# Designs tried in a protein design run: designed miniproteins, single chains, continued (4). Part 51

Each design is a single chain, and the fold is of that chain. pLDDT is the mean over its residues in the fold that is shown.

## One batch from the design tools (miniprotein)

Design m13756
Fold by ESMFold2-Fast:
Structure m13756 (fold): chain A 121 residues (1-121)
Amino acid sequence: MVTFGTLLAERMRAAGFSDDAVQSAVLGVGIAYAELEQEDPELAAKLDAAFEAAVPLLLAGREDEIAKLPITQSIPREKKEAFAERVGELSRELATAAGVADPEAVGQFARDFVRTALGLQ
């Protein structure tokens, strides 16, 4: 089964990122989710369901349809944006700690991919 984290890792490797950069982004998503689950478990569950629903659309090149998904529409825009920004921040910090040459690029890719998966384009 292809998960959101697996797809993020695959897309980053295809874009030429190192394994350390990929691991930083995947871990950044995981930490952001764990933080949210402690603060707002209902919102965390909705985000998880939204990512699961987005994966087949991302694989099919139908990303424009993600914003129309009922689960995606049930999440306020500001909460989606806040989660994407937090993923970007954590991914950049983890990439910096791992000695990745361009941690800003890691954070930007992770943030933008989460934004796409949440229908923010």
Scores: mean pLDDT 90

Design m13757
Fold by ESMFold2-Fast:
Structure m13757 (fold): chain A 100 residues (1-100)
Amino acid sequence: SLEEVKERLRELLEEERRELEEYADDAETQASLAFVIRELEKILESEDIEKMYRGLAGLASFLRERAAEYADSNPALAARLAAHADRYEEIARMVKEVLE
């Protein structure tokens, strides 16, 4: 349901904010998660389920690309960003099921 999706997104927003606080001195983590938090807030403001799906899919794609960028220089950050991408992909699938 849309209500269940929004609840999971609110939980994820809190997790993103906690990680931002945990990695306060990591400029790459700060930049990546600041963008994620801003986009997630926009997604949560939307009442358009199709826009929500596109937003979540776009966010997952962004995180996947960013993880690939850091794979050699910062593998720990790359692994964390990939884990975030997996979670957004999962929630995007839930949204797609609501659309069908």
Scores: mean pLDDT 86

Design m13758
Fold by ESMFold2-Fast:
Order: structure tokens, then sequence, then C-alpha cells
Structure m13758 (fold): chain A 93 residues (1-93)
């Protein structure tokens, strides 16, 4: 299994690739990949809510940094949507 640090690096790469591609298809792929990554992490930490919350908070930070560096308004809106999904997931833990 991957370490938490490896999950975070993988997530950063997925976000970077989607931002670079800047296509609807890349954004949809990113959304699916985020869901898969979160589910895989949950399994590895045996549904430990505290570890999951910390992980989701780190994912949110990565998305917020990508948003700040973005040159594209449509991409910013999409990143805001993903941030809201993560935030809601944290609130419902």
Amino acid sequence: HMTEEEFLEKFKKLVEEAVKANTKEAFEKLRIEIGELIDEFKDIVNNDKEKIKKFLEELKKILEEARKKSKNEELKEYLDYLIEIIEDAIETL
C-alpha cells in the first residue's frame, strides 16, 4: 500500500495534469480519480475518521493552492466545486 505522503504526491500530480490539460475530459477524470484515491486511503487507514479528516484537509490545501495559481476562470470554478465536495466530506465525518 502507498503511504499518506505517496497519496498526497499522487494527488498533486493528478491536479497538475488536469490543470495543464485544461479540458472538460481532464476535469471529469480528476473528479473520478479523487474519489478512487479517497476510497483507497479510507481502506488503508481502516476508516479512521481522524486520519481521513487530516488527509481530506491536505487535499483541500492542494486544491486551494492550484486555484490561487490558476490563470483560467473556468478552471477556478471547477476547483472551487472540488473544494466544496472535500469540505462537505470533512463536515459529514
Scores: mean pLDDT 81

Design m13759
Fold by ESMFold2-Fast:
Order: structure tokens, then C-alpha cells, then sequence
Structure m13759 (fold): chain A 58 residues (1-58)
């Protein structure tokens, strides 16, 4: 998956905005549901809130 820092920042903002609603996050970011699920899994498993650190894991 080739995501940039801006995509990760938008993901974190959408995650907060929609309280982790994968479908709404997918719609706002224009990413497949499966991609959002993977990002959420990585985010939760690693307890990372810094977009720079999250980008390094993807």
C-alpha cells in the first residue's frame, strides 16, 4: 500500500470524526474498506497516534 503522510493524517482525523466507523472512513478517504480495516488494525495494535510513525509501518 503506497500511502503518504497526508493520507495517514486524513485517516486519523476521519477515525476520530466517525468514532472508528470503517465504512464512513472509507467513503471520506476514497479508500477500499479492506484498506481502512488494515490501517485500523495497525493503528490499534501498535498504539500509534503520530502520523509519521504510522506511515513507517505501512
Amino acid sequence: MKLNLNDIQKFIEALDKYNGNIKKISEELGLPVQTVELLLEIYNKNKITDPQQLLQLI
Scores: mean pLDDT 74

Design m13760
Fold by ESMFold2-Fast:
Structure m13760 (fold): chain A 67 residues (1-67)
Amino acid sequence: MTDEEIEKALSKAKTPEDQQELLEMIRRLRETGEAVPRNARQMDILREVLTPEEVERIGEEFLRRLQ
């Protein structure tokens, strides 16, 4: 992913605080391989930034958290 693609996806976050939270999730995912979005809107934004493999991994964990 290019920096421009990341910035574009993050611009869909409603507040600077949401953007910061998403940046921290991406950082944690890349460092530990584990991060879970808090809601569907964060999941949609992350789908534009992350690789297909990272999206599948997060998506599985997100679905588990909904139950």
Scores: mean pLDDT 70

Design m13761
Fold by ESMFold2-Fast:
Structure m13761 (fold): chain A 66 residues (1-66)
Amino acid sequence: GEAERREQLEALRKAKEAIAELEKELKPKSVEYTALDETHVKLVLHTEEGDIEYLLDIRTGEYEKI
């Protein structure tokens, strides 16, 4: 329904904002995205100081360093 589609778009918006915040803060040379399951994405940020890995929950936009 309309409500379900709206929730899906909101989840995608939150995930996009989380990724943009990480890119702005850490200024990586490149970012690698790997889908682990339906709700989790692994992010690998390739920085001048080395690789930093994060686990992102696309439903909430919350991320944690691995």
Scores: mean pLDDT 73

Design m13762
Fold by ESMFold2-Fast:
Structure m13762 (fold): chain A 82 residues (1-82)
Amino acid sequence: MNVEIAQEAVEKLYKKRGEDPSEALEQLKDEELAQRFIEQVLGAAERAEEALANPENIQDEELREIAEEAKELAEFIEKKRE
């Protein structure tokens, strides 16, 4: 299940960026790499949310965009795991 969730998340990310997900999808067939990818996305979203809790960081448009992307991917993963 982690492999399928990680592959769907990566495919969504790469399609949004206009990039070819083929190489990433091949690597994510490995269950350990898929699990680590999920952990990295969830951790990144948590750290980004903490950073945005600081009012000064909310003015950083680049940080906000990165945080929103990580949060959307984390929510997608969490919904698939339920």
Scores: mean pLDDT 74

Design m13763
Fold by ESMFold2-Fast:
Structure m13763 (fold): chain A 71 residues (1-71)
Amino acid sequence: SAAAQARQRRLRELKFEFARLISELKEAMAQNDAERVAELQEEIDRVLAEIGKLDPAAADQLREVLEQALG
């Protein structure tokens, strides 16, 4: 259905945004930019929440990726 195709497209867009934000987070951490790290964590949490509404399992897997980037 058109709705299913729209959901899959949105999920792909959100996963791409997540990957970009993780890369920016790693750069901010390397620069010891605490304010930018905090801003990026808020954006990542928002993206993960949106992914979770579409695919909870994907959100759980990507949350593990975030934890690896932070720890």
Scores: mean pLDDT 89

Design m13764
Fold by ESMFold2-Fast:
Structure m13764 (fold): chain A 92 residues (1-92)
Amino acid sequence: MALVTIETEPEKVPSVVETVLTLTDGIKHVEVRNPDAEAAAKAVKIAESRGVPATGSLGEKGVIRITVPEEKADEVVKAARLAGAEASVERI
């Protein structure tokens, strides 16, 4: 498995989650941290509406952590960057 960490502006978190989930299949889990509770909740609902388990919590920045098979990690990074976010990958 791989963990992709995506950092973006708090208000962009829902749209980044939607873009990544639209462009990449096989996502296993989405974790959202955001200073805006409504944006965090919206991002979680987007993931859940697509059948992906998701959790949301308050944080200092807009951060999305995506658990995905290793072979899909690069696709998630590309999707995040297309949405205007920064992304990094860790093999877990």
Scores: mean pLDDT 85

Design m13765
Fold by ESMFold2-Fast:
Formats: sequence, C-alpha cells, structure tokens
Structure m13765 (fold): chain A 91 residues (1-91)
Amino acid sequence: MEEMKKEFEKAKKEILELLLELFREGKLSDPEARSEAAGKIFKELLKVKGVGEDLALETTRELVRAAVEAKSEEELKEKVEEVFEEALKKL
C-alpha cells in the first residue's frame, strides 16, 4: 500500500507536469494533442504496480476531462489530485 502510494505520487507529478504544459500552451483544445497526451498518461499509469489496463484507461479519461474542464492551473492541480485519490481507492 505505501509503495503503491509512492508510485502514484510519482505518476501524479509526471502527469500533472504534462497537463500543465498543455494547459499553458493552449493545446488542450487540439484533439490530436489530447490524444497524444492520453497515450502518455496511460503508459505512465501502467508503470504503477497494481494498476491494470481498465483502471489506467478510466483514470486517463478522467485526467484528460479534468484538464479540459479546468479554468486555472490551481483548479487543474486540484482536479488531478481528486482523480488520483479516487483511483487509489479502487486498488
């Protein structure tokens, strides 16, 4: 459990940095950029011990949705944290 939390924190940091970069560059409005980001997020989540493909796919979709819906960098950080908290509960 502790090890999985640490792996989730690492994945959360990497994914948040990716989403913040896309948010700052306005690329979240581009379907191709979103699709590429979703692929990177999915692969990063699969590196976490205990995360299966179904949970990784669901979490990826929620993270991309959160990024598109966020109105500020602060809101994006909050939404990403919430998505990871919900994903951790499913393990």
Scores: mean pLDDT 81

Design m13766
Fold by ESMFold2-Fast:
Structure m13766 (fold): chain A 81 residues (1-81)
Amino acid sequence: SLVEKLENMDVPDVLAYFFKLVALHSEEEVKKLLKEIIEKVPNPEIRAVAEALLKAIEDGLYQQMRDLGKNLLGEEGITAK
């Protein structure tokens, strides 16, 4: 599950994963996923990251986050099959 996957990541990996979600999904899909993570993930560090990202999206920063996510995905796309 998404929750189980996130619980096994450190904070930088969780951040990279969330920015990839922003790059690949709509604003409403990302907001829904972040709200689910905040409700279901017991790790307070992961919840804090999800809450900060949700706040940034609600503050109108979605396009900036999406551009950062696309840059991260682009770097991995060069090295990934």
Scores: mean pLDDT 73

Design m13767
Fold by ESMFold2-Fast:
Structure m13767 (fold): chain A 85 residues (1-85)
Amino acid sequence: SMLDIVEEATREVEAAKTKEEIVEIFQRTVDQVESQASPELQAQIQRLRDGWLREAETLSNEETKELALQSLEALRGMVLSQEAE
């Protein structure tokens, strides 16, 4: 499920040691979730991606990890809203 993808990505980001690893995990996660998402969720994901990628360019490893975790938490909320009955 999309939720499982986000939960796994959160664990991978927490374990990541480099900014490069964090960026790869986030990009892969966003792509995987977007491929399964409704058009409405895809629009939300695009807004999240646009903000994240630009900001992350100037951050340290620790700051990039924090931003990635916050962004994955936001993505998780979006996925849960989409999957709610």
Scores: mean pLDDT 80

Design m13768
Fold by ESMFold2-Fast:
Structure m13768 (fold): chain A 92 residues (1-92)
Amino acid sequence: MEAEELRARARELAARAAALAAEYEATGDEELLLEAVRLAAEAGGLAARALTLEGREEVARAALAAAREQARASDEPEEIRAIVLEALDATE
């Protein structure tokens, strides 16, 4: 898969995640939060994969490590943190 295609998909997923997170803040619907978290993690993974394909493996690794640390430090329920970590791990 082309790095450019992965980046385009990552931007789409990140935008959807942001929209769902905003809707969650307005409604309190936990399903929206779970979907937003999942999409954001998938977007991060795709972006890291694009960097790896372009030979920027160290940048990709640093970005994934930062995302994992942010997920672990989160006050979110264990289930949400697990979803993020699983999605990020799937990109390595």
Scores: mean pLDDT 75

Design m13769
Fold by ESMFold2-Fast:
Structure m13769 (fold): chain A 115 residues (1-115)
Amino acid sequence: SAAALAEARALIAAGAGRAAIAPHLEELARAGRVDDVAELLALILEKEARVLAALAQEAGLDVTEEDMRERLREQLRRDAEEARRILKEEGEKLSRVERTLLKAIIRVAERLEAE
């Protein structure tokens, strides 16, 4: 729902952990809202890049937020390729939630390549 998307965005902006965001992602995925799930995944990836860069710097690694964004985008590209394979080979056997999440992963990867 629009309310679930708005609440999840607010939680991500406030720095809430994945456990607080997961129920809203599940609601949107259950509803088949691929674009909304993709939007939230993109926001989560951006926040994770900042957190991971900070942790790496504390460990004495010369890693920037942009370096972590590139690493996460590379992982996302691999995840999107695997998602396409799963949908092609097993799509009819998957639940609506599973199909929506896999499609959302693909859409995030496509949007980031187009930006």
Scores: mean pLDDT 81

Design m13770
Fold by ESMFold2-Fast:
Structure m13770 (fold): chain A 67 residues (1-67)
Amino acid sequence: SALLQQAVQEALQALKLDPNNVEAARYLYARGIRNPEVVELLQLVAENSSNPAAKETAAKALELINS
């Protein structure tokens, strides 16, 4: 739906602006988003976020992408 696509884009933009945004990282993880832009962003969050919850969520999402 248009609302789902809009929410995904808003979560991507929020996470690009703030890698510590754990809510945005959880949203992308829960939706199982697999596109290359999301993968690159999750890698940056896992490496650079100062928020442990955001880092763990991003790392877990990346594990699912590789399974």
Scores: mean pLDDT 77

Design m13771
Fold by ESMFold2-Fast:
Structure m13771 (fold): chain A 57 residues (1-57)
Amino acid sequence: MVDEIVAEWRANPSKRGLVEIQGDEIKSADFPERVVELLRKIKEKSGERTVGLVFLA
């Protein structure tokens, strides 16, 4: 699941929203905890400092 999300975001960067993630800190207090956890896992797999969160459907 996470690998598929990372691959999709790498393939379509223009379709990403952005959330700042610095080290272990996630500046996304407005998101549900489960979404924050998902972003953390994506950051760990992609190595990116900033990851997108997109609700297109």
Scores: mean pLDDT 49

Design m13772
Fold by ESMFold2-Fast:
Structure m13772 (fold): chain A 60 residues (1-60)
Amino acid sequence: AEEVERAIKEIHSMARELQVPEEEVAQLVKDLRSGQKKAIDILTPLAVRALKEAVDKVVP
């Protein structure tokens, strides 16, 4: 329960930084809360996306 809530906060934090649409964030949170996806399966793609966005900002 506490681990899921921490993962949800991390998802919201990353989504805000990446400007992910609210509807997409809501779906990810639902998938996590329902147990349909594990936190690592949601957070890993977001972390990869954040890394790509950071690289694109430094290397035009």
Scores: mean pLDDT 75

Design m13773
Fold by ESMFold2-Fast:
Formats: structure tokens, C-alpha cells, sequence
Structure m13773 (fold): chain A 81 residues (1-81)
């Protein structure tokens, strides 16, 4: 998804290099899921799991990272509708 990737690139500019790498990895996995027939429930579960993992490692950026994943999920849901 070009739209999901473009949004991720814009959001990545506000993060540390480590959180930026996590965001790019999550974005790539979401796009792979969409291309391989992942359900909305599966994408939502992925966002919950990834946000929790990042919150454990990068607590200072956790809220902003979750907000970024929620925005990416919103674009993904629009493309799958």
C-alpha cells in the first residue's frame, strides 16, 4: 500500500532512529498482511501486540508510537473496505 507507506514515512520523522526502525518494520508487516488476505481483526491484533512490545522497549515514545500505528491501521481499513 503506497498510502500506508507514505503515512509511515511522514510519521517516522518525529521519532528516534530506534522507534523509526520499529515503525518501518511494523509498516512492512501490515502491508504484507494486507497483500496476503489478513482480516481487520488480525491487523488490529497485530497493532495491539506491536504497540505493547514497543512500549516495553521504548516507554518514552510508547504513546506516540501507538497513535502512529492507529493512524496506519485507519488507512489500511479504508483500503480493505
Amino acid sequence: SAAVRALADELAATFSPEARAELHAATQMMIWGMENGASLEELEAFVETRAAEVARRLPEEADQFRAALDRLLGVAKEELA
Scores: mean pLDDT 85

Design m13774
Fold by ESMFold2-Fast:
Structure m13774 (fold): chain A 50 residues (1-50)
Amino acid sequence: SIYEEGLKLGDEVFKNRKDDTPFIDVIRRMRKVFNDYLKSKGLPESYYFG
């Protein structure tokens, strides 16, 4: 599913760049957009990007 693929992709991206503070800010912004997308699909909100 898109939800599962999104979580896996997020994990791989976070794992590779987790020490980059500006990147974490980008991830937080992406999390909002991603959660808005999930809400539009009636899927549960993601807490992975934190």
Scores: mean pLDDT 65

Design m13775
Fold by ESMFold2-Fast:
Structure m13775 (fold): chain A 77 residues (1-77)
Amino acid sequence: MSEEQLEAEVLAAFAVMLAAIARNYAKKTKSPEVEKLVKEIEELADKAIQAAQNGDLETARELVEKIVEKVKELDKL
């Protein structure tokens, strides 16, 4: 396994994990505002996973950054 392959797997796994955590939070809060933000996180996660699988690490990193920012927004709601 190359460092590049490892990074792709880590980015994809991180996106999956963040989306799962966000979805679980939405189930607990049952807030329409939280649900909207979690759907945005899930969409970004799908795109990040796809980019990582295609070897587009730059796009995958950028999308993971956006997911992290959306997760920070959940903490403020």
Scores: mean pLDDT 82

Design m13776
Fold by ESMFold2-Fast:
Structure m13776 (fold): chain A 77 residues (1-77)
Amino acid sequence: MKKIRSEILAEAQEGLARIGGGVSITTGSSVEDAKKLFDIALKSAEEVEKIDPEAGKKAKRGVEEVKKETLKKLKEK
């Protein structure tokens, strides 16, 4: 039961990172600004890892994947 709640929290953090990335792409934000925002999101995922290591690791991986995809799309503009 605790694992299910931690999984939902991890998905929520990944979802927030995706929303932030989408806004950055839509508004034409710089690659530098996007990197700073994702660094903050990654630090937040590390806080989840302190509570639940498995959920935190999943959230951290999700944020890194969203960061990679967002930076690739921003570089193409």
Scores: mean pLDDT 65

Design m13777
Fold by ESMFold2-Fast:
Structure m13777 (fold): chain A 76 residues (1-76)
Amino acid sequence: MEALAAASPEEIRAGVEKAGEAAKRAAAASDEAEKAALIARFREEGEAAVALLEEADPERAAAAREVVERVLAELE
């Protein structure tokens, strides 16, 4: 997510938290196939965002990675 490279670590954490909460609610309402697809999409988007942030600012990348890992653990 190119826009995340310009955000503060706190804004990135809050944004990923909100995305994670939306994903958890969607997963709870989905069948197993839809849930697996949502988890895979969140993982792919999270990993891509963290990779972009690692190039710009390791502190922002660390904040995003922490939230992505926590949300994925809660979804799986």
Scores: mean pLDDT 70

Design m13778
Fold by ESMFold2-Fast:
Structure m13778 (fold): chain A 74 residues (1-74)
Amino acid sequence: SALIEQAQAYARKGREYYEQGKLEEAAEYLDKAGDLFEQAGDHVSARVAYYEAGKLYEEAGKYEKAKEAFERAR
C-alpha cells in the first residue's frame, strides 16, 4: 500500500539521520513511520518504529518524547 511505502521511506530517512549522528531527527522520522504503519494496519512494524524512536529520543535527551514513543510501542 502507499502508506506502507511511505512508512518505509520515513524509516529509511530516520536511519540516514542516525548514521549522521542526528538523533532527534532520526527519532522524529521513525515516529512518523510508526504513525504511517499504524494507519496501514501494520501494528507490528508500527510498534518496532515507535520503540526505535523512543530509544533515540532518550539518547538525544528528549525524555518526554521518548516516554510518549515507548507508550505507543506497547
Scores: mean pLDDT 90

Design m13779
Fold by ESMFold2-Fast:
Structure m13779 (fold): chain A 66 residues (1-66)
Amino acid sequence: MTPEELLDKVLREIDELIRRGASEQEVVDYLSLKTREISKVYSPEETLRIAREALDHMMKLIKERE
């Protein structure tokens, strides 16, 4: 799986969690787990990029829900 395919998958999972009414803490826990898994396979630079884009996406959706 490419870093871009993994990012797309993570963003879709965040969308689903928020749609299902997941709390901010539940989404953060999901991101923490995924970032740990990604860091075992990808470089620190790629891991950080994916984590930042996923966090930005999560924050945008939470703000739009408010």
Scores: mean pLDDT 80

Design m13780
Fold by ESMFold2-Fast:
Structure m13780 (fold): chain A 96 residues (1-96)
Amino acid sequence: MELFEKDVEYAKKNYEELKKKAEAAKEAIRLLLEDPEDKAKLREAMKLLVEAGLISEEEGKKALEKKEELRKVISRAIAELLRYIGMEFILELAEK
């Protein structure tokens, strides 16, 4: 299989980025579940997602003002977490 070394490096880099995003998503979801009415925790959750590159700063600000935008951000965070779990499963299958 040609370019296998490049595919492995690409998978490792993607895995590191997915892991970073998944960890931010997990922590943001945890903060939101602890107290959904705590605006300070909501702001901290949005900050984590922005710093991880999951959402823009503008999307984070809109999520603080509009429940519909917040739902979109949460859905994106869940999708990134599921993507990380899926990548781990694929990498595990590749070892067999």
Scores: mean pLDDT 74

Design m13781
Fold by ESMFold2-Fast:
Structure m13781 (fold): chain A 76 residues (1-76)
Amino acid sequence: SSGKLEIKLSREGNTLTYTFTNKSDKEIDVKFVLPVDAVKSVEISPPQPFTFDPETKLLSFKLKPGETVTVTVTLA
């Protein structure tokens, strides 16, 4: 992929795995609305501060330069 933020998605049953990679030399403030109706749980790896709004489905977290994080979403 091209650009500064790379997002990859894989699905296995009711589990969505999003991989976010910051390909830039600057911190990125990620604000991502999950395109799903109902979410049972959200986990981030490696562990770091994040917010998730279950009504708006807005996921927010920060990516350091060159950092990759994995967000695991379990659907209801």
Scores: mean pLDDT 84

Design m13782
Fold by ESMFold2-Fast:
Structure m13782 (fold): chain A 77 residues (1-77)
Amino acid sequence: DLSKYLVLPKSQEENLRNSQIYKDVKGKETDPAVLQKELNEVRQKYLNGEVSPGTLRRAILERDARVLLAIEEEKKK
């Protein structure tokens, strides 16, 4: 039941699966602790005005792309 952990709407899921972000995370190690740390760091920098909203958004999209990758891997079975 990995699909219930997705926060993106279906239209964004389809785009994300066909995007380069999805390809870039394929074959990379996806440790939940790393994902949490990356998001926390980007969020902190955003709050301090050190990074753009786009940088924060990209971090969120990469996290969701990794969830979609796991779902697709289960479907391939």
Scores: mean pLDDT 68

Design m13783
Fold by ESMFold2-Fast:
Structure m13783 (fold): chain A 75 residues (1-75)
Amino acid sequence: MEVEKKIDELIEKYREAARRYFAATTPEEQLRAFSEMTRIINEMIDIAKKYNNKELIDKIQKAGAEVGREILEKR
């Protein structure tokens, strides 16, 4: 319950960072947003590995795939 809430919060922050990535008008802003996205996804993966919870791993992978698809489609 607590760990799932933490993952939900991180997914929301990841989507916020992705929105900043797409709104960035300079390469520096875009790189900063991308670095933030990378830090957040790594934190979520570490949490999921610690708890060995397949549902959390699947949830994280789904969120990452959705944002990754959006990035590829907008290139």
Scores: mean pLDDT 77

Design m13784
Fold by ESMFold2-Fast:
Structure m13784 (fold): chain A 77 residues (1-77)
Amino acid sequence: MLDSEQVQQAHRLATEAAKWVKDTVPGVTEAEATVDIAPDGSVTVTVKVKATPESKKEAEEAAKKAQEEATSRIQGL
């Protein structure tokens, strides 16, 4: 179980992941990350993006990479 400080750090890492996607992909108009921590300690990070049709594939790829990286970092807390 993550303590209060670790939960806050997890939300910060997720927020940074969403911001990285928005800053990295010019066609991303909106990026938002959510963190789900199960009672067994498993962590799921979801990055939702809104992008122009031209940037959709690039945005989805960046979001997936950001999700994987954030999840790995949070699992290491």
Scores: mean pLDDT 78

Design m13785
Fold by ESMFold2-Fast:
Structure m13785 (fold): chain A 94 residues (1-94)
Amino acid sequence: SVDTLVQNAQRVASSPDDRQRLIDIIGQLRQAIDDGDSVRASRLGLQLGRQVTTQTNQVISSTTDPDVIQSVQQSRDNARRSIQTMWREAGRRS
C-alpha cells in the first residue's frame, strides 16, 4: 500500500530535506495511482526507487557503524518491495 511505502521510504532519509523530497514524490505517486494514471505512476515509482537508493548510499558513506548500515539497507529493501507491490496493484487497476 502507499501508506506502507511512505513509512518505509521515510526511514531511509538521511536529512529533513531528503525526507521532504521523498514525501513529495510519494504524494505525487499516490495522486497518480488515484487518478488511474499508470504511466505517471510508473515514472514516479522509478524516481522514488532511485531517490531511496541515493539517500541510502549517502547514509552508508557517512557512517562506519555496521548496525546503522544494516538497518538502512533493510529499510531500502522494504521500500523497494513496497514500490514493486504498489506498481503491480496500479497496473491491475489500469
Scores: mean pLDDT 73

Design m13786
Fold by ESMFold2-Fast:
Structure m13786 (fold): chain A 85 residues (1-85)
Amino acid sequence: SAREAELARWEAAIREKAAKLGLSEERVEELLAEARRLLAAARTEEELGEAKTILELMVRGMSLEEARALVAQARAEEAARRAAA
């Protein structure tokens, strides 16, 4: 299925990035669990894009809460810039 293929792709990407960054197996398991949860919750391409950005930030060391806050702030700043232009 498309969802299984997308999840497998995300899991492979997370494992590859984690290996390059020297992340622990415990942290990799946490990231994979969050990837599964975020993919299950996403219903649109926009939501999938946001989920991927959140996961990338989490791989770089951010918590889920911090990553979500940063993505929300970036979206608000972009909307403000478009309104000001």
Scores: mean pLDDT 80

Design m13787
Fold by ESMFold2-Fast:
Structure m13787 (fold): chain A 85 residues (1-85)
Amino acid sequence: SSLYEQYKENGEKLIPVMKEDFREMLKELNLSEESIEEAARIAALGMAELAYEQSLNPNEEKFKKGSVEILEEAIKKALELDKKK
């Protein structure tokens, strides 16, 4: 679909920016750079997917809830990755 193509193209450009924003947030946890990088990557991909879903079926509550869940998952992932090192 034309909407999917637009969000895919824009998502590829936006992922590096979102990844850096998540990295800046997660670095306050004082974990390894590798754990932060991987968690930030996962969070950026999740946010790109959530934004795409929002573009098809706008739902402010679902977007807010999904955003919180993505952030919580990223923090959990960073902590689990760091624990193995």
Scores: mean pLDDT 72

Design m13788
Fold by ESMFold2-Fast:
Structure m13788 (fold): chain A 55 residues (1-55)
Amino acid sequence: TAGAKELLEGVKKALEESPSERAQAGLDAVEAAVKAGLSGDEAAKLGAKVVESLE
C-alpha cells in the first residue's frame, strides 16, 4: 500500500542521512516481516516501531 511505501522510504532515508545500528535493525525487521508473509503495511509499521523503540 501507499502507506507502507511511505514508511519504508522514511526508514531508508533516515538510514542514508544518519546511518546507525538501530535504523538498520528497523529495516531488517521490515524485510524479515515481509519475508515471513506479513502485509506491506504491517511490515512497515513493525519496522517503524523497532526504530522508535531503539531510540
Scores: mean pLDDT 68

Design m13789
Fold by ESMFold2-Fast:
Structure m13789 (fold): chain A 55 residues (1-55)
Amino acid sequence: SADERRLDATLRALLAWSRRTGDEARYDAAMAVLSAGVAAGLPADEIARRVREVA
C-alpha cells in the first residue's frame, strides 16, 4: 500500500512535469522503464530509481 502510493505519486509527478516541460520523448522513455519494472514485479522504490535514471 505504501509502495503503491509512492508509485502513484511518482506517476502523477512525471505526468505533471511532462505537461509543463513538453519533453514527451523523455516521458515516453520513462514510462517504458516504469512499465517494464511493474511487469517484472520490482519494488516501487527500485522502479522509481530506474525511472529517474532515464528521465
Scores: mean pLDDT 71

Design m13790
Fold by ESMFold2-Fast:
Structure m13790 (fold): chain A 76 residues (1-76)
Amino acid sequence: SSRIAQLQAEIARLSAELLAETDPERIRELAKRLAEKHKELSDLLISQSTSPAKQAAIQTAEALYQIGLDLDVELH
């Protein structure tokens, strides 16, 4: 989802800032924020994996993908 992509982008940014930082106080703050964002991402991924709506969306996408493959084979 777009929320997952946003969290991944924020984690990448915080990681880069942490590696470039030389102030111990800012390093501690960045490390704390990075840990919080990793937890948010993990919680979101777990929540989405068990969602009935997510399962229904996956099933629909898989069905549409199979129809596309069948049509491609029949045409070529």
Scores: mean pLDDT 74

Design m13791
Fold by ESMFold2-Fast:
Structure m13791 (fold): chain A 84 residues (1-84)
Amino acid sequence: MLTDEELAEIEATADAEFDRLIASTTDPFLQELRRKLKEAFKKAIELWKQGKEDEAEKEFTEVLTKLVEEKARKEGKELIEKKL
């Protein structure tokens, strides 16, 4: 079980990382997408604090899935652009 202090540290670390990811792109669409993922992550932590672990797990899984999909799209473009 995560303590409230550990959850607060995870939230602060995630907030900083999402802010960095938002700042790393000049695409307004990607900035908005990453802001929405940040808010979904905060919602997942709030659900965890409320003891709704199953709902929090689902929200975390959705955030991770969307991040993996974004990474896969970027890697797909790099594979097309790179000569073997």
Scores: mean pLDDT 70

